# Ledger of designs, part 26: designed miniproteins, single chains, continued (2)

Each design is a single chain, and the fold is of that chain. pLDDT is the mean over its residues in the fold that is shown.

## One batch from the design tools (miniprotein)

Design m4929
Fold by ESMFold2-Fast:
Structure m4929 (fold): chain A 66 residues (1-66)
Amino acid sequence: KAQQHYQEGLAALKAGDYESAVKHFQEAIAADPTNAQALAYLARALSLLGKWEEAQEYHDKANRLA
């Protein structure tokens, strides 16, 4: 479920496992594409991996849903 993937993403992000965080937030967004929080955290995890262009894309999507 979207909420489970979102929580798993937050746990991975807190642990510094940014690649796992990206995967879990992508799963959360696949289940609920309008989850602005999941989009924002996906952008943050991508930024922490140095994937700035992808991070900016998801950050913009999150802001448009705000």
Scores: mean pLDDT 81

Design m4930
Fold by ESMFold2-Fast:
Structure m4930 (fold): chain A 58 residues (1-58)
Amino acid sequence: GRLFRAVQDFPATAPDHLAVRKGDILEVLEEIDDDWVLARSLANGRTGRVPKRYLEPV
């Protein structure tokens, strides 16, 4: 998948969310819709949904 960096902290608020910290590198696995992606964190290997607006391309 494509690599993205978290531009802000995102706390998980639902069981299917991926919590991220600013600066984390994520692999985007799938675009769910216009606002959300399914991603895997390279820091811990966990997967979940993250809002697109919290991510920038690497």
Scores: mean pLDDT 85

Design m4931
Fold by ESMFold2-Fast:
Structure m4931 (fold): chain A 79 residues (1-79)
Amino acid sequence: MVEELLREAEKLAREAAEAFRAGDYERAAELLRRAAELLREAARLAREAGDEELARQLEEGARRAEALAEQARALAAAQ
């Protein structure tokens, strides 16, 4: 299950990067927010399975995705 969540998060991150290149910051922000949600869910499952290191890495990934989403929202608001 964690693997499935990670694959979905990776797909969303790739789509967000494409949206950023196209200047579609609203879409990029939404995709990054969804990716962060999936990463946090994966982190909870990893912690339940006893993999604290994986959970920590996934939580860091979620924080980075949230930061990029906020940046994208700011760019969208400036358009």
Scores: mean pLDDT 87

Design m4932
Fold by ESMFold2-Fast:
Structure m4932 (fold): chain A 65 residues (1-65)
Amino acid sequence: MEEERLRRIAEADGVSVEEVLEMRRRREELLELAKKNPNTREGAIAYTAAGILDAALSFGESLAK
């Protein structure tokens, strides 16, 4: 279940499930902003920020048992 996976990620990262959900939403918003602004400084910044959030989520997921 998605809920169980979110719980494990949150526990691994030491954050709440609400925070994991917020990070996922923010990542998607930043990726969409980057897609709408290709080859721009704004798009590059958004893509980089999305990558940082993705790395944090992936790290938590890799630590989740």
Scores: mean pLDDT 74

Design m4933
Fold by ESMFold2-Fast:
Structure m4933 (fold): chain A 112 residues (1-112)
Amino acid sequence: GPTVTQTPASVTVAEGGSATITGTSSQPLDSADNVSWFKQRPGEAPQLIIYATSTLAPGVSSRFSGSADTATGVATLTITNVQAEDSGVYYLQVQVGDETTRGAGTTLTVVA
């Protein structure tokens, strides 16, 4: 199956700043529908942020946006006007064929 690499492994952003997280699949993506971003915090259920590459999950702030190049397997999550509650680990999940793979995660730390 594909390997998913995320860059950076960690990022620190001041409140009101912007963060960009990139994930790369080792294989081209079959469809934009097969690209999702999740946020995980210890003790919490994983929260879906983006699905189908660029679609916001219900209740998710419009400060989040996603894009991808399916041919290169590169997906990007962008967060604008970063807030303290945005701190957490963000995971890219892709499906290629019948294989579903998540990246190792990017830790976002928000400072005042």
Scores: mean pLDDT 87

Design m4934
Fold by ESMFold2-Fast:
Structure m4934 (fold): chain A 95 residues (1-95)
Amino acid sequence: SMEEEAKKLLEEADKLLDEADKKIKKAKEALKKGDKKKAKEYAEEAIKLAEEAKKLAMEALKLSKEKETILRAIGLILRAIGLELDAEEILKKVK
């Protein structure tokens, strides 16, 4: 069903956001060690993962008519935006 497809997309989005969060943590560690090149690479990887997760969550939002699935999709979109903003702050500190 479209609802099962939406739930599968949200499961994939959640995994991508967990990977993005790990990349942000690695970027912050690289900054603390003075490794600006690695900090930039990890922050850019985090943005790509968060953007991909956001696209999947937005597709799930189009497919679902179930309240719980819609609210989960919105939550994942907001989490992706938060991670993108965190990565952009790291990129600002590398310059």
Scores: mean pLDDT 91

Design m4935
Fold by ESMFold2-Fast:
Formats: C-alpha cells, structure tokens, sequence
Structure m4935 (fold): chain A 59 residues (1-59)
C-alpha cells in the first residue's frame, strides 16, 4: 500500500514539473511569436513524456 502511494506521488511530481516546463516553453513561444525548430522539438518531447506519465497514472 505505502509503496504504491509513493510511486503515484513520484509520478504526480514528475508530471507537475514537466507541465510547468511545457507551460514556460509555450509562453515563451507565444510571447516571441517565433518558434525555433529546437523549441518545437523540445515542446513535442515534453508533450510525449507528459502523455506517457499520464498513462502510467491511469493504471
């Protein structure tokens, strides 16, 4: 029981951090009105990682 709760909490923390990082990058992209290929790739990477963690939390 404790171990499962701990794993879920760790996933929630990781998900929270990634969501903040994605939010910051999206805000910068929106504010600058210019998105570099490097920034587009980073945003895509973060979106994929977030989706992966969300799927783990659904189990």
Amino acid sequence: MEEERRKRLELEIELGVLRVELGVLRTIARREGKVSPEMEEEIRRLEEEIRRLERELEE
Scores: mean pLDDT 79

Design m4936
Fold by ESMFold2-Fast:
Structure m4936 (fold): chain A 83 residues (1-83)
Amino acid sequence: KESEAANLFTAAQLVIVAASIGGITPEQAADDVVGLLERIAEVTSPEEAAAFGDKLVELLRKAGAPDEAIQRVEATRDRIRAA
């Protein structure tokens, strides 16, 4: 299911891009990214899912996302890593 995880990660990247250009709110983007990261965790290992989470957090920081949005994704990543 590596292809499925990669496709979900690509979808999450596109959500972050959409938020960065004002197409969606940061709150909606955080909700969508969290949901996609949880779906990644369903189709791959906790280690790989958490690594995707690390990359998504970095992308959110580079996009200038609000701290609240970043913290929501970080909390989901940390929960997945602990599993």
Scores: mean pLDDT 84

Design m4938
Fold by ESMFold2-Fast:
Structure m4938 (fold): chain A 64 residues (1-64)
Amino acid sequence: GRREAALAAARARLADPSNEVARVAREVGEKLRKIGDALDEALEEAKRNGESFSEALDKAAERV
């Protein structure tokens, strides 16, 4: 059943000695993605307002 398959997958992940490394790698990736999203948003606002790239970069830094 669905529960049995999910439990087997969870046990396999917990038995993997690299599980903690994978978890940390995902957390770091999440933080980097958040920074990228903030930068993209600031750049898009700068394009609409006719601002320079340096102004967009300053706004992105304030959001992070």
Scores: mean pLDDT 69

Design m4940
Fold by ESMFold2-Fast:
Structure m4940 (fold): chain A 64 residues (1-64)
Amino acid sequence: MLEVLDKAIERAEEKGDYELAMLLRMAKQIAEETGDEELGLDMAINLARSRGDKETAELLEKNK
């Protein structure tokens, strides 16, 4: 599941949305620190949706 966060981060960076990429890295760090991968994924999905990046949100949802 965490490898999908890496793909989402890469996609955000390619799109030039460095703020989303930073927020996704924070979601990944929370998942790693807590061991709660689903919490990290939910956070990342909500962040992508809030920024209008539907494709990144869909990528993350497929791996939830």
Scores: mean pLDDT 79

Design m4941
Fold by ESMFold2-Fast:
Structure m4941 (fold): chain A 98 residues (1-98)
Amino acid sequence: MTMEELYEEERPLAVEAAREAEARLPEMSKKEQIIALVALLILSIAAGNEPEALEAAARLALAAGDVELARRIAELLEKLGHRELAERLRERAREAEE
C-alpha cells in the first residue's frame, strides 16, 4: 500500500473530524478555538481540502488577532476561484474589528 492509497482511505474520516471540530467552535473558549482550528487545519491538509485548510488558517489568524493575515488568505482564496468562501472570511474579519 502506498502513502497515497493510505491517504485516500483515511481522507473521509479526516474531513468528518474537521467538520465536527468546526461545529464546536462557537461553544469553545478562545484558547480552545485556536487548538481546534490548528487540528482542523492539519486534518484539512491531510484530507487534501485546500480551500478548507486556507479557511482554517484564516480563522486561526482571526483568533490570534491577525486580521491582516486573514484578509490576505481571503485574497488567495478569491484568486483560486473560491469567491463565496473569500467573502465569508472578509465578513468574519470585519466582525473581528468591530
Scores: mean pLDDT 73

Design m4942
Fold by ESMFold2-Fast:
Structure m4942 (fold): chain A 84 residues (1-84)
Amino acid sequence: LPVSPRGVQMGQDVVQRLQQGQSLDQVAQYLQDNYGLQASADSKNNTLTIYVDNADQALDLVVVAQMVYNATNGQYSVRVEVVG
């Protein structure tokens, strides 16, 4: 499957911020401010949820979930939810 360049950049940004010790709440705010994506943080379960309007946008974000899981050795997970 072709990997979205935007998805890779977003995944890299999220990974770097988590590795620098930023909270999931700070990462969610960053995604809202810089990518225009609605996001919420569940710090109790180390889960970041990103909300998208359609399935095509969700597919672009699969790489973000994979990059975060791999880079954090499963400590953090990303969920993508279609809401529109």
Scores: mean pLDDT 84

Design m4943
Fold by ESMFold2-Fast:
Structure m4943 (fold): chain A 92 residues (1-92)
Amino acid sequence: MVTSKTAEIKFKTSDGKEVTIKVTATLRGKDLKVKAENLGESSEPLKVKVTVTLDNGTYTVELEVAPGSSAEKTITLPEESKITDIKIEAWE
């Protein structure tokens, strides 16, 4: 079964542009896929730190997301779990 959770933050860049960072964490069996989308126009790629809380632990993923693009990383978990929370931090 595939389960997912989505979270968003709004960020204003140093050049005055508003950016929405949308994060989707998807579980398919033991595979945790974390996708971050930069839904705005920034002059530079943004660094995005995603902390996904599962019922069996916490996992942190760091991504660099180009303007108007997305980046993703997959982590293979030691056991099947459930997503309980997503925390997003973004910076230039």
Scores: mean pLDDT 79

Design m4944
Fold by ESMFold2-Fast:
Structure m4944 (fold): chain A 83 residues (1-83)
Amino acid sequence: SMAEKEKLAKEAIELLKKAAEISRDISLPTYVGAVDAAKAVEEGDLEGAIKSAEAALKEAQRNGDKETAELLKKAVELVRKAL
């Protein structure tokens, strides 16, 4: 339903914002990707959000930032379910 998709999108935005906050002082590419992904979800660009979040996820994984990587993985799953 639309209400279920809106709930998934809202939860994804919260996870993406948390990932951005954690990565802000650690990795600029991860921070930018998470911020761009959150903005894309807010604007209804779910495909763009997945691309930005997956790019941020790859950077978090390269840097060994497991906490940010788990947040980004969960956010991507939620956005895909909202698609």
Scores: mean pLDDT 90

Design m4945
Fold by ESMFold2-Fast:
Structure m4945 (fold): chain A 58 residues (1-58)
Amino acid sequence: SEARRREVARYAALGLLKAALSFLEELKEKAEKENKKELLEKLEKEIEEVKKQIKELE
């Protein structure tokens, strides 16, 4: 079924994006503790992009 195939792909994509979000949030916490402002700005932008992708797929 086309619908089933699309739902499986969406579910897999959501799982990968949520895993990526968790990883980026951990990197952000480390960057904040180490006061790495440039890295923090880049990570915040990546986190916002991943959150937008998750919202669009939900």
Scores: mean pLDDT 85

Design m4946
Fold by ESMFold2-Fast:
Structure m4946 (fold): chain A 55 residues (1-55)
Amino acid sequence: SEEEKQKKIQELTEEFGKRVLEAKEKYKDDPEKYLEEIDKLLKEFSEKVKEIEES
């Protein structure tokens, strides 16, 4: 159902946001590692969202 998909996407978005904030703190003085981690997190997030939308 559409409602269940929206809830799962919201939960993933919230988790993604937390991980982004953690990466900012962890790599405050290392912008290269920060960008690498964010790119990885974005890729994982997009893949999971796509799986939910296609289900």
Scores: mean pLDDT 84

Design m4947
Fold by ESMFold2-Fast:
Structure m4947 (fold): chain A 68 residues (1-68)
Amino acid sequence: TEAEVEHLRRLAEELERIAEELREKAEKLQAEYDAGDTSKKEQLEQVEEEARVTEEAARVLRREAEAL
Protein backbone atom coordinates (compact mmCIF):
# COMPACT_ATOMS: atom_id res chain seq x y z
CA THR A 1 0.00 0.00 0.00
CA GLU A 2 0.97 3.67 -0.31
CA ALA A 3 1.17 3.90 3.50
CA GLU A 4 3.59 0.95 3.64
CA VAL A 5 5.81 2.53 0.92
CA GLU A 6 5.79 5.85 2.82
CA HIS A 7 6.63 4.11 6.11
CA LEU A 8 9.60 2.25 4.56
CA ARG A 9 10.86 5.45 2.90
CA ARG A 10 10.67 7.34 6.20
CA LEU A 11 12.62 4.57 7.96
CA ALA A 12 15.22 4.61 5.16
CA GLU A 13 15.49 8.42 5.43
CA GLU A 14 16.02 8.17 9.19
CA LEU A 15 18.74 5.52 8.77
CA GLU A 16 20.38 7.60 6.00
CA ARG A 17 20.44 10.58 8.39
CA ILE A 18 21.97 8.44 11.17
CA ALA A 19 24.57 7.05 8.74
CA GLU A 20 25.47 10.61 7.64
CA GLU A 21 25.95 11.66 11.28
CA LEU A 22 28.11 8.58 11.88
CA ARG A 23 30.23 9.40 8.80
CA GLU A 24 30.73 12.96 10.10
CA LYS A 25 31.77 11.55 13.49
CA ALA A 26 34.19 9.15 11.74
CA GLU A 27 35.76 12.04 9.79
CA LYS A 28 36.31 13.96 13.05
CA LEU A 29 37.83 10.87 14.72
CA GLN A 30 40.04 10.26 11.65
CA ALA A 31 41.32 13.85 11.85
CA GLU A 32 42.11 13.43 15.56
CA TYR A 33 43.85 10.10 14.89
CA ASP A 34 45.88 11.62 12.03
CA ALA A 35 46.86 14.50 14.37
CA GLY A 36 48.44 11.94 16.73
CA ASP A 37 45.64 10.80 19.06
CA THR A 38 46.06 7.04 18.56
CA SER A 39 43.56 6.40 21.39
CA LYS A 40 40.80 7.19 18.84
CA LYS A 41 41.59 4.17 16.60
CA GLU A 42 39.12 1.70 18.14
CA GLN A 43 36.35 4.31 18.36
CA LEU A 44 36.96 5.27 14.70
CA GLU A 45 36.75 1.61 13.59
CA GLN A 46 33.55 1.09 15.59
CA VAL A 47 31.86 4.22 14.19
CA GLU A 48 32.92 3.30 10.61
CA GLU A 49 31.38 -0.18 11.05
CA GLU A 50 28.16 1.30 12.51
CA ALA A 51 27.94 3.66 9.51
CA ARG A 52 28.44 0.76 7.08
CA VAL A 53 25.74 -1.40 8.73
CA THR A 54 23.30 1.53 8.91
CA GLU A 55 23.92 2.41 5.22
CA GLU A 56 23.21 -1.20 4.22
CA ALA A 57 19.99 -1.29 6.28
CA ALA A 58 18.82 1.93 4.57
CA ARG A 59 19.52 0.43 1.12
CA VAL A 60 17.47 -2.67 1.96
CA LEU A 61 14.50 -0.55 3.09
CA ARG A 62 14.75 1.65 -0.05
CA ARG A 63 14.80 -1.49 -2.19
CA GLU A 64 11.71 -2.88 -0.42
CA ALA A 65 9.83 0.40 -0.92
CA GLU A 66 10.72 0.42 -4.64
CA ALA A 67 9.52 -3.21 -5.02
CA LEU A 68 6.02 -2.31 -3.73
Scores: mean pLDDT 86

Design m4948
Fold by ESMFold2-Fast:
Formats: structure tokens, sequence, C-alpha cells
Structure m4948 (fold): chain A 55 residues (1-55)
């Protein structure tokens, strides 16, 4: 349903924000881990965009 898709999208946005915040925190102490978190944040954004195309 459209409501289920919106809930999934909201959850992906939350995960993207959390991954981004972890990347920012790790940036000065562990640059490799920061890159991994930035990549994960982008993956969540890409998944959310794919759900938008399904609407």
Amino acid sequence: SEEELRQKMDELVKKAIEAYNKAVEARKTDPQKARDYFKKAQEYVDEANALLEAL
C-alpha cells in the first residue's frame, strides 16, 4: 500500500541521517569508517528514491 511505502521511506530517511551523523563523528578519528558510513547513507537515499519511483 501507499502508506506502507511511505513508512518504509521514512525509515530509510532516518537510517540515512544516522549513517551521515556517524560519518561526521568518525571523520577525524577513522577516515575509512567515515567513508563507509557516507556510502551507507547514500545507499539508504538511493533506496528511498527507488520507492518514490514505485509510487
Scores: mean pLDDT 84

Design m4949
Fold by ESMFold2-Fast:
Order: sequence, then C-alpha cells, then structure tokens
Structure m4949 (fold): chain A 74 residues (1-74)
Amino acid sequence: SAADERLLQRLERLARELLEEAKRLEEEGRLKEAELLRGIAEGLLAIAAGVARIAGNEELARRLEELLERVRRE
C-alpha cells in the first residue's frame, strides 16, 4: 500500500541520515557515538527490509538488504 511504501521510504531516509551523521562523528574522533548511530541505522534497515518483504515489495526489500550489508561490512 502507499502508506507502507511511505513508511519504508521514511525509515530508509532516517537510516541514511544516521549513517551520514556517523561519518561526520568519525571525522571528529567521536567513535563511540558513530558506532551507536551505525547500530541504530542497521536496526532500522533490518526492520524496513522485513516489512518490505511482508508487503511484497521485492525491489525495495533488495535495496534495503544491500544497504544493510554495506553497513555490516563496516
């Protein structure tokens, strides 16, 4: 549904924003805060990918799973 797709898009945006902030924190030497934000982003992406699969949006699920794998290869 459109509501599910909007929710998933919001979760993806939030996860990407957290990852960008984590990079800035790493540049500042704030490694623990960066690790925390990456962990939160990983959790959000895992939830979003699961919801996308349940909703039958295979393309979105694959994209979210790919982003999750990139975060895990940290």
Scores: mean pLDDT 84

Design m4950
Fold by ESMFold2-Fast:
Structure m4950 (fold): chain A 56 residues (1-56)
Amino acid sequence: SMLEKKAEVLREKAEHYRKLAEYYEKQGFTDGANIYRQLAEKYEEEAKKLEEEAKK
């Protein structure tokens, strides 16, 4: 379904931002890393909601 595909894209975005947060943390940009970490968590949360909806 379209919801499953959208959830997959959101999971890929979450992974991307998670890696970006790790990169910025290693560079000493902790505030920036925290922003990207929050974005990753938000996309993961949205993906879970879409995955649950797609099962209905």
Scores: mean pLDDT 85

Design m4951
Fold by ESMFold2-Fast:
Structure m4951 (fold): chain A 80 residues (1-80)
Amino acid sequence: MEPLSPLEVAILDTLGKARRPRTAAEIARQLGVSRSTVRRHLRRLEARGLVASERVGDTTRYSLTEAGRAALAAQRAAEA
C-alpha cells in the first residue's frame, strides 16, 4: 500500500477533527491550499476507501471512514 503524503495526512486529520462532513473548499481554506489540489487528493483517498463523499444539494461533503481513521492513526504512530 502506498504511504500517505503529508497533505493527505493533513486532509484526514482535518476530517477526523471535524464534527460534521466538510467540503473541499472548507478543507482547502483550513490547509491553505487550492481547492483543485484538495479535490485531487480527496478523489485518491476515496478510491482507497479512506474517505466517503455525500452529495448534499449543490455541494459534495467528505467524511472519514473507519479505514481512514486507522490509516491516520498508523501514520501518526510511525511519525512519533
Scores: mean pLDDT 80

Design m4952
Fold by ESMFold2-Fast:
Structure m4952 (fold): chain A 81 residues (1-81)
Amino acid sequence: DEKIKELLKELIENTGGTLAERVRYMLTSDLSKEELLRIVKKLKEDLEKLAEAFRDVNPEEAERYEYAAKILDEIIELLEK
């Protein structure tokens, strides 16, 4: 629980605030483990698509989305324990 909140805060700090509203929702809502898992999996899919879309146009932004997706992978692994 606390480790997941720590990782969500890391997303806000290290991904340039693009995810701020979604991550704040996750941090401030009494979401069940199952609900949080569904939301983070969807967000990861969206970020992976954004990374692909930006790869040739803005590689720096693509790398930020890829990094965010990796943090979400860690959250997913923790939620699936």
Scores: mean pLDDT 73

Design m4953
Fold by ESMFold2-Fast:
Structure m4953 (fold): chain A 80 residues (1-80)
Amino acid sequence: MSPYLEKMKELAEKYIEKVEELIKQGKIDEAIETLKKFREEYIELEEKAREAGVPQEELDKLKEEITEKLTELIEKMYEV
């Protein structure tokens, strides 16, 4: 796996864990702010990965996996 893909996966895992914990604590506003920070950092890494020659197909696959997990978390936020 590309070092950039690994960093993007680690970033997603770290932020998803944080958001999940904040949701459990009822800190929905902090969870939303954390998701915004994740999106900014993820976009920056994605741009660097593209410049480094990581195939778009691999970027799209990772993004799909992350989006599926984020959708579950967002649904939980609005159920509270």
Scores: mean pLDDT 80

Design m4954
Fold by ESMFold2-Fast:
Structure m4954 (fold): chain A 95 residues (1-95)
Amino acid sequence: SMEARQKLVDHLFDSPKVSAEARRAILTFPPEELRRLLDEALARRESVLAFLLRLPNVGETVALEILEALGISDPDAVLDEALARRLRDAFGLVD
């Protein structure tokens, strides 16, 4: 639901290090398109940072803030099923 998605994204952005701009970038992006881009990044074994930098209105500073909020200490961490699941949950991409 939209309410469940907003609650999950709000939890990610409860961190004082994540800007209102980062929150808007994630919330305004269509969830179906986010799922598609994430699935493509996972198939390519792309880094989490590289995936985030492909999102519109997400620059390096915003991407690094999101990584810190997710507890991902390695910016070069490659997308696997576990990290993809964490991103789906954090962005509220649950069915």
Scores: mean pLDDT 72

Design m4955
Fold by ESMFold2-Fast:
Formats: sequence, C-alpha cells, structure tokens
Structure m4955 (fold): chain A 81 residues (1-81)
Amino acid sequence: SELEAIEKAREILEEAVRNKESAEEVLERLKELDQSNPVVKGVIDAVENIIKTAKSEEEILEQLRFLRDLLEKEIEELRKS
C-alpha cells in the first residue's frame, strides 16, 4: 500500500539517524521502495539534494532528521483519513 511505502521510508531515515549511516546508503535503500509514490520520490529527491549540497556530516544528519519528522507528520495525517 502507499502508506506502507511511506512508513518504510520513515523507518529507513530513523535507522540512518540512529546509526549515523551515510546519506548514500540511505539513498540506495530508499530507491528500493515504490517510487510511483510521490512522497517516496520526494524523499529520494531530497536525499539526493542533501548529498549534493550539505557541507558537513552534522548538516546531513540534521536534514535527515528533518525529513524523518516530516514523514512522521504525514503518516499521522494519513492515518486520520
């Protein structure tokens, strides 16, 4: 389901933040998800942008946390619908 793909994307980001995984590893894991889902595609595009623009590991981690929190809010809203 669409919700399952979004929940899996959130889990990948949460695990990456907890384990301090590279943004490149996060990107490869996200690319295995259903990219027909616009939220999943949006997260992939955001992580690709983070890899291109972030100047430090700290900045990468902060931006991955932001994406995780954004997905948590979206999942919460979808569960209410």
Scores: mean pLDDT 82

Design m4956
Fold by ESMFold2-Fast:
Structure m4956 (fold): chain A 64 residues (1-64)
Amino acid sequence: SKEEFRKELIKLIAETLREIGELWEKYLQAKREGDEEKVEEYLKKMEEVQKKFQKELKELESKA
């Protein structure tokens, strides 16, 4: 239903923002330490979280 879609969407957004926030903190720490390998690692992980969000969003839209 439309209401179920909205609840699942809000949950997906909240979970995604939490994961991005945690990775962003780690990214900033790695930048301050000059650890280029960890900077790249956390950027890639944030990109993976974004791709997962897009995929799960499309799945929710297909069920609505």
Scores: mean pLDDT 86

Design m4957
Fold by ESMFold2-Fast:
Structure m4957 (fold): chain A 55 residues (1-55)
Amino acid sequence: SLEEELEKLEKEAKELEDKGVRALAQGNDATGQEYAAKSRELGKKIAELKEKLEK
């Protein structure tokens, strides 16, 4: 279902955000930016699914 897909994507995006934050905290800006970019891409998919669930 769309709801289950949304939950899975939100979990994956959160895990990528956490990895990015840890990388930046350790001074690894390149790795941090990479995880941030991947998280933002998932965020776009999440937003599209939320819009579909709203209607």
Scores: mean pLDDT 81

Design m4958
Fold by ESMFold2-Fast:
Structure m4958 (fold): chain A 91 residues (1-91)
Amino acid sequence: SFEKTLADILRKAADGIEKAVKEGNRLEAEVFATLALMALSLGEKYSKNKKIRELLKKGRDEVADAVNAGDYETAAEILRQTAEEIEKLAK
């Protein structure tokens, strides 16, 4: 499903951020965070499920705040939690 694909993308972005943070690669962390923000925005625009759209909007706002604060570890955690909640709502 679209929702499962979106959740998979968010988890891969979180994995990329966590690896980049561990390696001290701030630019790579920012790239994965940017891709995640794009995926969240597109998911909100194209999802037909109102609860998923609200979840994606909240996730996008929270990830953006974490990234602006330089807190990529929190950004990755939000992405993982958002992916899990998408899968719960898509059932």
Scores: mean pLDDT 89

Design m4959
Fold by ESMFold2-Fast:
Structure m4959 (fold): chain A 62 residues (1-62)
Amino acid sequence: MDPETTHDHLLELLRREGLISDEQAEFFRADPERALRLLEQANEAYARGDLETARRLLEQLK
C-alpha cells in the first residue's frame, strides 16, 4: 500500500474545494488513522455532490 499517495490525493481534492484548512491537515499528521477514516467519509459525501456533509465531517476533525 502507498498511504502517502492516497492521503496526498484526498487532501488536494478537499483543499481545492475549500473543505479543509492547514490546521485540519496538521490534525491528520497527529492522528492519521482517525483522520483517514473521516477523509474517506468526507470523500464519499463529496463524490455524491453533498459538499455540506463533507465539510461538516471535516470540521469534526478539530
Scores: mean pLDDT 67

Design m4960
Fold by ESMFold2-Fast:
Structure m4960 (fold): chain A 104 residues (1-104)
Amino acid sequence: EREERLKEAIDYVEKGIELATELLNLVKQEDPSLVGLAENILRGLEEALRDVKEGTPQALARAKRHLEDVIKDAKELAEKGSPEVAQKANELIDYAEKARELLE
């Protein structure tokens, strides 16, 4: 069912938000120069969550674009951050990719 796919996408985005919150707290302590990037990732996931919950074709298209931007930013964060930041960023990328695929 399409409704089950959207519910699964919501779960993945919510897991991404949890990781993004952890990443923001971690980069605030390790490298304040990465805070803006981590904030953009969190914001993008929150915007994607809102759009997935709205569930219209237009909202789902916006959610997909937000997830694509989140994946790009998370890849940059993984490249520039510590090994712990990179690990969490890669987990976040996996959740964002799975959410994006569920939106087709």
Scores: mean pLDDT 90

Design m4961
Fold by ESMFold2-Fast:
Structure m4961 (fold): chain A 78 residues (1-78)
Amino acid sequence: SAEELLKKAEEALAAGRYEEALELAMKALRLALKELPPELVPEGIARILRIIGAEIDGASKKELAELAIKETKELLAK
């Protein structure tokens, strides 16, 4: 589930495995998007675009992983 992937992403982040944490969080976010009701899809897309924007702006892998985890948690809370 998206929640299981998110938990693994948080564990990877805590262990300093930022690349793995980002990959797991992005996988969780994509899985959450597939299960969203149609009215929340634009918000889910906006959350992905925030992560892409941060990467373009030069954010570190740690910052990107933290952001992806945050955005996924907020999306799953809806």
Scores: mean pLDDT 83

Design m4962
Fold by ESMFold2-Fast:
Structure m4962 (fold): chain A 68 residues (1-68)
Amino acid sequence: SEEEDLEILKKELEKKTLDELLEELKKLLIKMGFSEDEADIVVKKLKKEKTKDEIIDTILELVKLLKS
């Protein structure tokens, strides 16, 4: 199920470093139609303003939106 897939993804993301999570977030933003430069700006801002756990939550929400 989608909910089971998200739980597995969350556990995988929790094992990643902050830099690896920001790279995953950048890839998702590009899939959503952001340019590479726009995605870099967003990722740099989130790195400054958000914790690792908040970045993981953001990735999970974006994955959920992309599956809709």
Scores: mean pLDDT 83

Design m4963
Fold by ESMFold2-Fast:
Structure m4963 (fold): chain A 82 residues (1-82)
Amino acid sequence: EVKEILRKTADELAELAESYSLEQEATIALVLMGISVLIKYGGSPAEAAEFLRRGAELLEKAGAHEAAEVLRKAAEELEKLA
């Protein structure tokens, strides 16, 4: 269930955001906005997984390693549905 995985991922990211710097939290907020769009309009499992993998790369570059790992695990779960 794509929307369920995305909602769970968004909740986990929102909880982690509070423990990050302002710059890292801003990056998490951008990813959360993208997840919200995917939930609202309904992306395919493959599209959702691709978005989360790109988001993980962005978060990793920003130093938000735990948040990036949350996205990678969610992408793996979505890829099993595709």
Scores: mean pLDDT 83

Design m4964
Fold by ESMFold2-Fast:
Structure m4964 (fold): chain A 73 residues (1-73)
Amino acid sequence: MRELSEEEAEALERAAGEHARAADRAAVEEGDYAAAAEHAERAAEAARELGLEDAAEALRGLAEKAREMAAAA
């Protein structure tokens, strides 16, 4: 994997957390499951770049669930 600087790692951690929160808000507050899926996918990508495989898998699961809910409308 690519070597990350401390600043890059901190930026990715912040991005992952922000996207995870945005996904939760979109799903719970707005009922916008398509937006929730996009945010969860962005968070999973950032977590994967950080080498946080378990977190990335959990976030991907949330994105898949959100896509299913969007398709069921």
Scores: mean pLDDT 78

Design m4965
Fold by ESMFold2-Fast:
Structure m4965 (fold): chain A 88 residues (1-88)
Amino acid sequence: KEAILDRILETLERVLDLELAGRVEEAEELLREFYLSLSPEEREALERLLARAAELLAPRAEELNAASDAEKAAALRAALREAAAALK
């Protein structure tokens, strides 16, 4: 399901862009609407993507806790892209 992972990745990257812009309410709304639009199979794909991204970020957790929001978002974006590639 390459198309579903690409769609999830695009949406999560847009959410991160909104968060970085200080548009937290819009980011939360976009994420909520996206999640509600997903089928059970698509939600499972989202959960697997997030779990894999979390595994990639776990060794850097202390580093990232001290980092700027922009650095945290860049690390999460990179981890999401790497996770998506690994799950294809």
Scores: mean pLDDT 80

